# Designed miniproteins, single chains, continued (2): the designs that were tried, part 15

Each design is a single chain, and the fold is of that chain. pLDDT is the mean over its residues in the fold that is shown.

## One batch from the design tools (miniprotein)

Design m4527
Fold by ESMFold2-Fast:
Structure m4527 (fold): chain A 68 residues (1-68)
Amino acid sequence: MGDEIVEELKPLAERAYEEGDEEARKKVLELLEAVQKAAKKVEEEGLNEDTPESRERALKLIEEELKK
């Protein structure tokens, strides 16, 4: 369920926290929320959450959420 994408973003969130950049941290948190929403939509579409195809779908949905 997009957990691998979340793991890839985790180091960015940790870096923003360590640098004390509040705005960068907020942007990373918004991205993480978009990832979670995209993962839920992929699951609702009946796609296997552990396949490369479902991950590509999740990335596209993340881009759509970030544009809102």
Scores: mean pLDDT 67

Design m4528
Fold by ESMFold2-Fast:
Structure m4528 (fold): chain A 80 residues (1-80)
Amino acid sequence: SAIERGEKLGKELYEAAKNESERAALIVGYELLAIGHELDGDYRGAAESYAAAATIYELEGDKEKAEKYYKKAKEYEEKA
């Protein structure tokens, strides 16, 4: 699924990042990619990008933002 791809991507990127600033940049990057996919009507791309950002938030310990973006990913996956 798009969520499963996003979770795998987010975990791999989090593990590859050298520091907190790189992880923050990845989160912002995937949030912006998700918005871009939404504007293009690419709901699968939006779901994957939100799931990647959510996974990085979860690994950072920000459970509230992780849950919020996983809910968005789920919503967009259902629209695809």
Scores: mean pLDDT 84

Design m4529
Fold by ESMFold2-Fast:
Structure m4529 (fold): chain A 94 residues (1-94)
Amino acid sequence: AMEEERRARRERIRALYDSLTPEQRKLLNDTVDELERIDAEEAERLAQGADPAIVFTARNLRRIGLLYETSLKLGLPFETVEELVDLIREERAR
């Protein structure tokens, strides 16, 4: 039941992604690239001896801000943009 619900939601999010314009899909993929850049930059700061609590807080604020900006540009709910980003990241990991 839970697996079937997750699969059905994933299929709906994939269908939504496929229905987007090339420009909207590019914006989402650019958002994923920027999120990965944020993660890499903050990981480097942590490796250089920065306070983990400060690094994790800065990373989370930067990520949330970017996702909100993308949600406004796409005219989609924040939660939907998070699911689309997760879809793209999972597909890239294949």
Scores: mean pLDDT 85

Design m4530
Fold by ESMFold2-Fast:
Structure m4530 (fold): chain A 86 residues (1-86)
Amino acid sequence: SAVAWNNLGNLLVAQNRLDEAIEAYKQAIELDPNFAEAWNNLGLALLNLNRLDEAIEAYKQALELKPDFAEAAKNLALALQRKEEA
């Protein structure tokens, strides 16, 4: 299930296995492209790897799916600020 892949991604992030977490979140999104939480979690993992452009796109997708997603909006603002400082 998409939820199980998202939960696996969260576990892999906790273990600092960020590349594997990204693949797990991508599997969640493949099964459910409207899974806004998985898009936000993908963005967080990408941000931790300093993959700023990819993180920004993932957060934008989360917000397109769920415009009231406060956590994704905060994460997007942080990623945009880091890109300006790079």
Scores: mean pLDDT 90

Design m4531
Fold by ESMFold2-Fast:
Structure m4531 (fold): chain A 57 residues (1-57)
Amino acid sequence: MTEEQEEALKEYYESLKEKEIEEIEEKARKLMLEDGLSVHEVRELLAEEAYEILKKK
């Protein structure tokens, strides 16, 4: 994960409502359980998604 992606993930989470954070955490949990991804791999995917979302706004 790049420094930009890590920072984007932090900004994204800070801007979200509690319910939206819960939805993202549930998505992460599903990826870990269904696809066998590590916490690090899931965070990398979420960071890329957050970066794309912030980039468009």
Scores: mean pLDDT 70

Design m4532
Fold by ESMFold2-Fast:
Structure m4532 (fold): chain A 58 residues (1-58)
Amino acid sequence: MVEELLSIPDPEERLAALKAFLETATVEEIQRIKTAVSKLPNPELRKEIVEALKKKLE
C-alpha cells in the first residue's frame, strides 16, 4: 500500500493519493509512510505527512 502510493509516476496524482491515504490512515500507518518518504527528495510530501500526524494526535 505505502510502496504503491510512492510509485505513482505523476507527482500531482501521487500527492493527491497521499492526501487521501492520510485522511483515513492510523497514526502507525502515517509513521510508516513518513519513514519511506524521508528517503525521497520531496519536501511537499514530508510536509503533508507532518500535518496529518498533528491532526491525528489531536
Scores: mean pLDDT 72

Design m4533
Fold by ESMFold2-Fast:
Structure m4533 (fold): chain A 71 residues (1-71)
Amino acid sequence: MDKLTEMAKKLAQRAESLGLTDAAKQSQDALDKGDPRKALAIALDALTQVLPHDELARVGREVERVVLESQ
């Protein structure tokens, strides 16, 4: 789904901007292989290690909404 792909790309770029280069690379590789759900999971998991609780909760809710609407 295009919306999942856009969200995954957005999160991967944010992870890279925060210095999570390996996770951003793995997320981008998943996107290149046509697996936006895996790309989202990789990027979100990496962001859970560095984002403050409030930002993480907000991002998590947005990702969950996009995943649910893409079914």
Scores: mean pLDDT 78

Design m4534
Fold by ESMFold2-Fast:
Formats: structure tokens, sequence, C-alpha cells
Structure m4534 (fold): chain A 76 residues (1-76)
């Protein structure tokens, strides 16, 4: 995994924790441009895209990532 993609993903998660959904989305997209296989960035972006309440969807995703769950499956 690219260190740059990882740093961008961390910044995305930090923005999401602050409730800045647009900034979080931007960081996740930038991380995926560098490493399209980055699961954390991909699932963060999918949570934003498909959640009814994007802020609540991101919160659930962040909790799952912090618990070390690598097997999250989001609806497509």
Amino acid sequence: ISPEARELTEKGLEAARKGDIETAKEYFLRALRIDPSNEDALYGLLAIHYAKDKEEGLKVFIEAVENGSTKIKLPK
C-alpha cells in the first residue's frame, strides 16, 4: 500500500469524525486515485455514496474500521 494513499485515507477519516463529509469524500477519492485497492478508502467512499444520512453512515463505517474489521460488505 502506498504511504501517500494511507495518509490521505487517515485524513479522510479525520474529516469524517469532524462531520466534514465533503472533505472526507475528497480525501477518499484522492487515496483511491493512487491505490484503487485501498479497502478503507473504498468503503469510506461507498458509505458516503449510499447512506441515507451520509454523516451517520460514515460514523458507522469509522467505528467498523477502528474495530479492525476488514470484511465489511456495503450494499452496491
Scores: mean pLDDT 68

Design m4535
Fold by ESMFold2-Fast:
Structure m4535 (fold): chain A 95 residues (1-95)
Amino acid sequence: SLDEMLARIDELIEKIEKTKNDFEAVKLAREAYRLLVEASDAATPEQRPRVIEAIEKALDAVSKKADESKNFDIQIELATIEVALAVLLVTEREK
């Protein structure tokens, strides 16, 4: 269900914010992005504001982790996910 997907996404976002391991942050961010794409596809028009809020939260968490990282390769991977989340956000807002 969408409620179960959004609950998992929220848990992943909290883990992204709290992790001190850059490799774990990338893995969690990729999983959150995949679930957000699935949630976006599953959402009704009435549910879309909840998905948009989840994308905004994920974007903020990933952006902060990218800024905190001292590893260039990790910064690039997180920045790539950040761009993908931003594109998803714009797409969902235009529906």
Scores: mean pLDDT 89

Design m4536
Fold by ESMFold2-Fast:
Structure m4536 (fold): chain A 72 residues (1-72)
Amino acid sequence: SLASAVRTLAREAKRLGAPQEAIDHLERAAQAVEEGNYEEAIEHLKRASEAAKDIPGVRAAAETMRRLVEEE
């Protein structure tokens, strides 16, 4: 599921040494997706992408997840 994908990204971000701010936003985004609160999920994914700007893979993945939430 999309929520599971975002949770996986949060675990990977932590493994890669992303800032705690980015990890917190990814975890909140996953919870929001699971609850059907897509607007909140989009906001958290945007903030996660910004906080993880120095880890390109995490930033790109968060941006991709945000687009997926916005479209479906």
Scores: mean pLDDT 85

Design m4537
Fold by ESMFold2-Fast:
Structure m4537 (fold): chain A 66 residues (1-66)
Amino acid sequence: SKETRERIIRAAIELFERHGAEATSMDDIARAAGVSRGTLYRHFPDKLTLETAVSLALMKEAIDKL
C-alpha cells in the first residue's frame, strides 16, 4: 500500500541520517519499518530505487518548507 511505502521511506531516512546510506542494508530498513524483506523488495526492487525515493522525499520536504 502507499502507507507501507511511506513507512519504508521514513525508516530509510532515519537510518541514513543515523548511520549513512552505505552502512544501512535493505534488511536493516525492513526491520526498522516493521515489514518483511519480501514486502520491502515488492515496493523497492533494489537499494538504488529506495535511495532515489528517499532523495525525492527529502527534496519534496525542502520545497514544501519554502
Scores: mean pLDDT 85

Design m4538
Fold by ESMFold2-Fast:
Structure m4538 (fold): chain A 68 residues (1-68)
Amino acid sequence: MLEELIKKMEEAIKAGDEESALKYAEELFEETSKYSGVVNPGVEGMEAGVYEIRVAVLLTVNGLAKVP
């Protein structure tokens, strides 16, 4: 479930556990890929887009916090 993975990633980031945060971010990316594979663009396109943006924001924050 994407929502749970996002929550876990946020908690890991808050706890300073970058390893777990990156692991959950990677899982979110993989889940987003699966979602896009089966999602109906007309019905779930917006939800998929929102999750993608959410993941991108969290990945960007974590990436920017680390040396690029």
Scores: mean pLDDT 57

Design m4539
Fold by ESMFold2-Fast:
Structure m4539 (fold): chain A 82 residues (1-82)
Amino acid sequence: MKEKAIQYAKEAIENVRKGDREKASEALGKAVAYLHAYLTGKEPDPLVERTARALAQRLLDAGDEEGVIRMAKAVIEQVEKL
């Protein structure tokens, strides 16, 4: 779970930098879902994934690429504190 959260968070940052908004939002959604799964001891929740992906898409549509990068870094930091 935590390894997958870090993996997808890094993929989100990479895809933001490449300008691939669709892959960036998908990766951030998965990163948040795996972090949530790790914290709750449950399987990744598709609703959590969709909600986080939608937030990432809104940030990218607003030109806030740094916002998506900050969210991905926050996922990595949360996993590293555990």
Scores: mean pLDDT 86

Design m4540
Fold by ESMFold2-Fast:
Structure m4540 (fold): chain A 63 residues (1-63)
Amino acid sequence: GVEELASELQEAVDAGDLERAEEIAARLKEVSPAYGALAEHIVRLLREDPEAARRRYGSHFSP
């Protein structure tokens, strides 16, 4: 479901695994266009600025 894919996406972001993040984002887009759009934004950020992606969307938030 969406929650499982969202958790997997957070793990991929934390790991810096761009290929995994892109795969999960595509699957999220099939389930919901809105969640897919957010996931694609996260993938773009991970590609351009991995540290910002981990800080904003990773499961480990460093305040």
Scores: mean pLDDT 77

Design m4541
Fold by ESMFold2-Fast:
Structure m4541 (fold): chain A 86 residues (1-86)
Amino acid sequence: LSEEQRLLLEAGALEVAAATLYNIAKRLHEKGVPGAEKALELAQKAMDLAREAIDLVSTDPERARKLIEEARKLLGEAVKLLDEME
């Protein structure tokens, strides 16, 4: 895979993962689970960053990489928060 193809695959995978977490967090928030609102915010932000990275892969790959790194970090925070909710 070229660097551009790798970044596009990583950004696409992060978008799908963030959308999945967003839906889970939204359902938990609707049920009144404490902390779900924060997970929802993190998942939404990660999804937005991943989408922006997809748009930038061919025009600004360095900025796309930074957005992918930030999206991955926020997604990790959302996963950790949801794991702690048992």
Scores: mean pLDDT 85

Design m4542
Fold by ESMFold2-Fast:
Structure m4542 (fold): chain A 70 residues (1-70)
Amino acid sequence: SREEALELIDKAGVLAALGRLDEAIALLQKAKELAPEASEHIDAAIEALRRGDVEAALRHMREAAKLLEE
């Protein structure tokens, strides 16, 4: 559900800020399965995390969350 995807994105953001990037990516992949309408923003966040660009990833996560909040 969208609610579950939002919870996973929030948790992924916390993990990314803590440097736990592989765990953050796993949660974002799960969020994308639950809310494919946000897949572009979630994929951008995953790619940013793969590059170690936490700031870019957090921006993309915020856009995904914004899209899912209605």
Scores: mean pLDDT 87

Design m4543
Fold by ESMFold2-Fast:
Structure m4543 (fold): chain A 69 residues (1-69)
Amino acid sequence: GAEEEARRLLKAAEELVDKAIEAYKQGNFSEAARYIAAAGVLYSGLLLLGHEETAERVKKLIDEAIKAF
């Protein structure tokens, strides 16, 4: 159902954020930016679908990654 979709989108965002952090550590700044942008699209999609709590988790992951850069 909708809850399974929210969980899948959260997992996808977590994987994208992890890839962004790895890319940044390797000096691949353009690739890191692309992964962060993709996670941001998932955040917006979660908000559109009404999954505000899951969207907030994605936002925190993005914010923490950017702070680590």
Scores: mean pLDDT 85

Design m4544
Fold by ESMFold2-Fast:
Structure m4544 (fold): chain A 87 residues (1-87)
Amino acid sequence: MSAEIIRRAAELVREAAKTGDDFLLGVATLSVAVVYTSSKTAGNEEIAKLADEALKVIDDYWAGKISAEEAVQRLEEIAKRVEEIEK
């Protein structure tokens, strides 16, 4: 489910912040990009918008614009919103 992928992206950001492994940010980005693309193809515009928001959060963290705690919190909130739509 799309919500689980975004929640896993939050876990990958937390782990990247702890280990310094930027490869995990690449994995998070690719996983959320799949959610974005599949949602767009399926015509699910609301989930696509939330996935795009999640990609921007990961990008902002990778660029040093926001803290890991802020990125994780925002990604968890986005995942919660996606979960409510998928019900």
Scores: mean pLDDT 85

Design m4545
Fold by ESMFold2-Fast:
Structure m4545 (fold): chain A 82 residues (1-82)
Amino acid sequence: NEINKEILELTDKLVKNLKEKKYDEAEEIAQKLVELIEKNKDQISEDTIKIIKQKLYESNVYITNAPKEKAEKLKETLSKLI
């Protein structure tokens, strides 16, 4: 399923940018990820959702170590995930 693949690739790109402290790029990717998930909710597998949640959980340390304003914005954007 192409949409599930794209979502997982964007999730990996998000994690990479967070790890590299590229918070503005991470926010842009997070917004694209949320938009894709919201528009394609019926096409997303339960396994894909579990993988996204696991990867975001593992990357939470990078978000908490970000500057406060950037961390709050990222948390707000990602809270919109299914």
Scores: mean pLDDT 84

Design m4546
Fold by ESMFold2-Fast:
Structure m4546 (fold): chain A 69 residues (1-69)
Amino acid sequence: SAAQQAAAEALRRAAESTSDPRVAELLRKAAEAIEQGDLAAAREAAEQLSRMNVDDAARFVEEQVERAG
């Protein structure tokens, strides 16, 4: 859907803007999951970001999941 594509694009843009390659990888993984309609996998990426104490990135992934449906 257009919402899934917009959410994935926002996450890829965030991945390009981070200096932490682990955070970038998880943001790209969340983007790919959302494009495939796998919201559970996108939420798992957010949980991994939270475990790394990157709470702003984790919340951003959760917001994009809500945007995607």
Scores: mean pLDDT 86

Design m4547
Fold by ESMFold2-Fast:
Structure m4547 (fold): chain A 96 residues (1-96)
Amino acid sequence: AEEFLKEAEEAEKKGDYGEAARYYALAGRELYEEGKYEEAAELYKKAGEILEEKVGNLLGAASLYEAAAEAYEKAGKTEEAEELRKKAEELKKKAE
């Protein structure tokens, strides 16, 4: 995860927000595979926020919020998971 986090931070500093989101999502995936579900959820959420706010990719953001919600649910963070699933649904509606 550390290599992808460094790549994400460098991309973000350059204003390459699409690449930053991709690297944050890859870092989250590695943490998820290690069973670090809460940390994975935080990185998926950050990637989703970048896609929503900086890129305007609403469907991509929704997918990352759903991945974050699944990771939060595995971490026992049911309320955080439900909030992100609700946010993903709203973004899918806006993308139509």
Scores: mean pLDDT 87

Design m4548
Fold by ESMFold2-Fast:
Structure m4548 (fold): chain A 52 residues (1-52)
Amino acid sequence: VRAEIERLLRRSEELFRQGDKLKEQGNFELASQQYIRGVSLRMRALSLEVDA
């Protein structure tokens, strides 16, 4: 479970980085979608952490 939590958090951070890059390129709509995906993964990781 802990290794899965760490994996989800890393993937979430990657999505936030992609969002930042897209925002810098002026693609705000696509950046927003990446941020939403990142938040979803972080929420999943937090849920698993609480269950552990």
Scores: mean pLDDT 80

Design m4549
Fold by ESMFold2-Fast:
Structure m4549 (fold): chain A 95 residues (1-95)
Amino acid sequence: DKAWEYHELGLEAYRQGKYEEAIEYFDKSAELAPGTALQAESLAYRGLALYQLGKNEEFRKDLEKSLEIADGLDPKNPVVAAIKELTEAFLKKIE
């Protein structure tokens, strides 16, 4: 699955502190997986990478998009539930 491969590359780049490269990989993953839990997860991590770069407004927009997608999905899916919990918590902390 190419969408999952890009997501994994994004996670590896994020762990290495290569936040700009991580954003590009998460963008590609999200584009290939529209309407899925993977899209929501990739957007959440893209947002976290943007936060590390000090792009707080773009971070907020990515978390809002991630939450919007997750809200349209099965809340019994543990990945969806985790994304919703984390994105809602972060959105409440940023002003």
Scores: mean pLDDT 83

Design m4550
Fold by ESMFold2-Fast:
Structure m4550 (fold): chain A 91 residues (1-91)
Amino acid sequence: MAPAAAPELDKEKLREALELLEEAKKLIEEAEKAKAAGKEEEAKELHKKALETVVRIQELLGEGGTAELLERLAGLETYEELVELLEEEIE
């Protein structure tokens, strides 16, 4: 179940995580546009930034659950492609 309440769970951490989720979605969208335009190098950089952002969100929220939220926001194809491509390099 979702956490009921935690004194250590500051609103700032949650706001940062939500802001990072929005940033990651934006990066994924830009990467998709760059890829469609044939800008492979730009798409790769955007993919890397998006995945780094996801990692930061996971660390802030306990490294779990957040990836599902991001996937729902970004769409399966784009998010799955990012995770698959950069999974080994980031980890």
Scores: mean pLDDT 61

Design m4551
Fold by ESMFold2-Fast:
Structure m4551 (fold): chain A 55 residues (1-55)
Amino acid sequence: MKKVQELYKKGLEAAKNGDFLRASELAEELEKLGGTEIAKKVLKYSQEQRDAMLS
């Protein structure tokens, strides 16, 4: 669905910009739309970006 693709892009952009709260919120919306695997990808990317900043 186009909505899932759009939320996925926004989630990755939020994580890249350091807005981890927004990335988490967008991942939750993806889960509500049945995009569980895509939501996991957003959360994983967000965690990797945060870990990179702390390293």
Scores: mean pLDDT 80

Design m4552
Fold by ESMFold2-Fast:
Structure m4552 (fold): chain A 55 residues (1-55)
Amino acid sequence: MSRLQLGELAEQTTAEEWRADPDASRDEILRRAAERLGVSPGTVSRALRYLDERE
């Protein structure tokens, strides 16, 4: 999977988690997204950072 594809999936997944629980902490959202994507929370955080840096 490319870094861009992972970033897009991470963005979509974190957005879904935030819509379901808008009061959740950033760390909780990253953990939930990581579980759904089968990666570590650090990987999700880096993928989102990569996507942000390209905009």
Scores: mean pLDDT 76

Design m4553
Fold by ESMFold2-Fast:
Formats: sequence, structure tokens, C-alpha cells
Structure m4553 (fold): chain A 58 residues (1-58)
Amino acid sequence: GPLYRAVLPFPATSPEDLALRVGDVVEILEENPNGTALARNLATGEEGYVPLSALEPL
């Protein structure tokens, strides 16, 4: 999917969430209509849900 960069930190609040650090590069696997996406962290290979508001397109 498309590549995005984290511009805000996101602490994982549930087991399904992916924690974000500013500067993390993620691939969007699936976008949800509620403003979240299933993403993969390209450095760690971990997957989980992230808020799209924490991301910008690369």
C-alpha cells in the first residue's frame, strides 16, 4: 500500500494498535472509514491500527 510517515507519536492503547514514534515509516494495508488504518511499521515489521491524523504521505 502507500507509504506514510508518523508526524505525531501514538501510544498503543489496545492490543490491536500499532505504537508510533515521530519519523516512523509505515505502509498502509487497509484504510477504515472511521479515520484509522491497518498499517505495518517498515523497520519492525509489526502491524496494527493507527490514526490517520498521526501520519503524512511520503
Scores: mean pLDDT 86

Design m4554
Fold by ESMFold2-Fast:
Structure m4554 (fold): chain A 65 residues (1-65)
Amino acid sequence: SMEEEIEKLKEEAAEALAAGDGERATELFQRLREVIEKKIKDPEEAEKKLREIQKEIMSRAAALR
């Protein structure tokens, strides 16, 4: 499901950030943007959801360090 894909991408992005792999983190965030934009057609709502996801990723990455 899309929700499972989003959770997997969030976990991988957090791990990449914790490891200092900025290239991998950027690629994974780009995939997250694509998935969210397909699911949420309103650009403002999509941006809001992506900001929430980014905060979660940063929080998870901090916990992994």
Scores: mean pLDDT 83

Design m4555
Fold by ESMFold2-Fast:
Structure m4555 (fold): chain A 64 residues (1-64)
Amino acid sequence: VEEADKLLKKGEELAKQGKYDEAIEYYEKAIELYKKELGENHPKTIEAEVNLGIVQIKKAVSKL
């Protein structure tokens, strides 16, 4: 879980820098680990998926 938490934090840092593609990659890696260790319905997994969705929307809006 510590590895997934580190990946999530790195994704957040990259998103704040506007590096959305890199942030998405880190969020996807964190979600994969959370699903494997905690399951798809765990609050941490859901939180990471919500953060991924927000970053994807920000990326799409930034291109418009």
Scores: mean pLDDT 81

Design m4556
Fold by ESMFold2-Fast:
Structure m4556 (fold): chain A 70 residues (1-70)
Amino acid sequence: MSAEEKERLAKLLEKAAAVDPSLVPLVRSLFENAGVESLPLIEKGIAEKDPAKAVGYFMRALALGVEKEL
């Protein structure tokens, strides 16, 4: 994991905590399972105003992690 990836994750965790502190463990878990490819989907999920669309982005990030285990 590069320094830029760590900084991007750190900023994303700060944004998640500002929206809802309970999202912080979820964001960490999604990144640990799916890696860097999950970051754009997590960013979209956090920024999305529609809860159904936000859940959709987080589910897509989770699916990337599952594909990497296969």
Scores: mean pLDDT 75

Design m4557
Fold by ESMFold2-Fast:
Structure m4557 (fold): chain A 92 residues (1-92)
Amino acid sequence: MENVKKAAQEAEKRAAQAGAKATVTVDGDTLTVTVEGADVGVSLGVIAGGTEAWLAGADATVSVSGDTVTLTVKGGSDEAMAQALRSLAGGM
């Protein structure tokens, strides 16, 4: 969980640098990241990050609604959730 918190802080910081606000929530094995105020470039970055998490074997879903983008990762270990968050932050 500490690695997930650290990765969440990095994702929130990266979103802020891009002019957006990221909120990270963990519920059991499910990670949800909501990015508010995301422009199309930030949204595409999150989609790329989610795709990398899915290719790494996680069950990752990305949805976009206006300027809000949501990434959901299901069945993740602490390491898998942290990796998904790092991929998301790197994609922004």
Scores: mean pLDDT 72

Design m4558
Fold by ESMFold2-Fast:
Structure m4558 (fold): chain A 65 residues (1-65)
Amino acid sequence: SIMDEAGASTVVIAASVYGMEARIEEEDGELVVHIYARTKEQLEQAKKLKEKAEKAGLKVKVYEL
C-alpha cells in the first residue's frame, strides 16, 4: 500500500542519516526493510529504527557487515 511504501522509504532515509545502507524488498506480499550496519554504534541505531518501525507495523531486518 502507499502507506507501507511511505513508511518503508522513511526507514531507508533514517538509516542513511546514520551512514547505513538499506534496501526495501518484498517478502510474501509484505515490504521488508533490510538495514546493513558496519559499526557497533550503527548497529544500536539500526536496532532502535527496527523497534520504532515494527511498532508502526513495518518489518525490518538488521545485518552486521
Scores: mean pLDDT 84

Design m4559
Fold by ESMFold2-Fast:
Structure m4559 (fold): chain A 68 residues (1-68)
Amino acid sequence: ARPSGAEVVARLEELAARFLASTDVAEQEALLIEMVRLVEAHRDALSPEQEAHVVAMLEAMLARLRGL
């Protein structure tokens, strides 16, 4: 069954929390890749507000990984 937009957002927030708790760059990279794949797989399930929220999360995680 296809997850709802709210379920996709909740899963992304869980992955983002794990990313922020991690001190291992390899784990952070793996989590970011999983987040990107989840968004790409379920893009059409997201409302415009949910899409803006998850894009902001991905940008924040990428900036943190790059030391910005």
Scores: mean pLDDT 82

Design m4560
Fold by ESMFold2-Fast:
Structure m4560 (fold): chain A 55 residues (1-55)
Amino acid sequence: MDFSEEVKERALKILKEQGLLNEEELEKLESVRDLAELQKLPRHIRTLFLAASLP
């Protein structure tokens, strides 16, 4: 899966709309710049991001 700003913005919008992450968790995900930073986040945030990033 390619990590890009477009993919991140799309996933953030979905996760915010569905209320799957709280504001603090959304802020942590928004601060991520690449896959290495994503992997440092808690597992549940990473799992939800991956699910929201799928076509």
Scores: mean pLDDT 76

Design m4561
Fold by ESMFold2-Fast:
Structure m4561 (fold): chain A 60 residues (1-60)
Amino acid sequence: SEELAKEILELAKKVLETGSPYAEAFARMLAGIARRTLDPELAEKVVEEIDKLVEEYRAK
């Protein structure tokens, strides 16, 4: 559902914001959850957005 997709993305953003050494691993775990729980088309979009967020956070 789109609602669950939004919750996963919001949580990924919050986790990366914490600056924890485990934040990237947790964000990748959320991408895995999206792939298992969402429709394939929606899951692909969510995974791509999480990958972009992780890349942006690494560039800091």
Scores: mean pLDDT 79

Design m4563
Fold by ESMFold2-Fast:
Structure m4563 (fold): chain A 94 residues (1-94)
Amino acid sequence: PLPSDGEPVARMRVVLSKREFVDGVPVDTGEVVGTREVELPTVEAGAAFGREIADELLANPDVGISELELSGDTAIVNAALAAPTAAQLRIAAA
């Protein structure tokens, strides 16, 4: 679907929490360090938001995504998830 003025085609809410590694598994500590909620009208907006989240995760390896709520256009959602997913995999490998 094409976006309309003032009507978002995707919405994303990300809660970032402090994490610990327990037996090599990342576990959310319940300590919320940030919450980001945005309306994403385009794939480019989704990709840009995803890069911001990825940059935050790479800057703070002890922080992970504890809650993720996604709704709307699948292409925008997928664009927003691409960079954070890659960042999480890189942090796990390092």
Scores: mean pLDDT 73

Design m4564
Fold by ESMFold2-Fast:
Structure m4564 (fold): chain A 60 residues (1-60)
Amino acid sequence: MSEGERLIAEAGARLAAARSREEFIAAAREAAKRLQELYADDPEALNRGMAALSALAAAR
């Protein structure tokens, strides 16, 4: 997997494992920050990563 794919998979696992609103928000914010750092020079990849993260959050 690419670094971005691994990050999204890890974020999904953390969101699914979250037991409280605070844990869920913290996991989502950490994933978003890491996506921004990874794709600082690639806005299209960042947008796709953020969309995937949002879809994972909405599904739970």
Scores: mean pLDDT 78

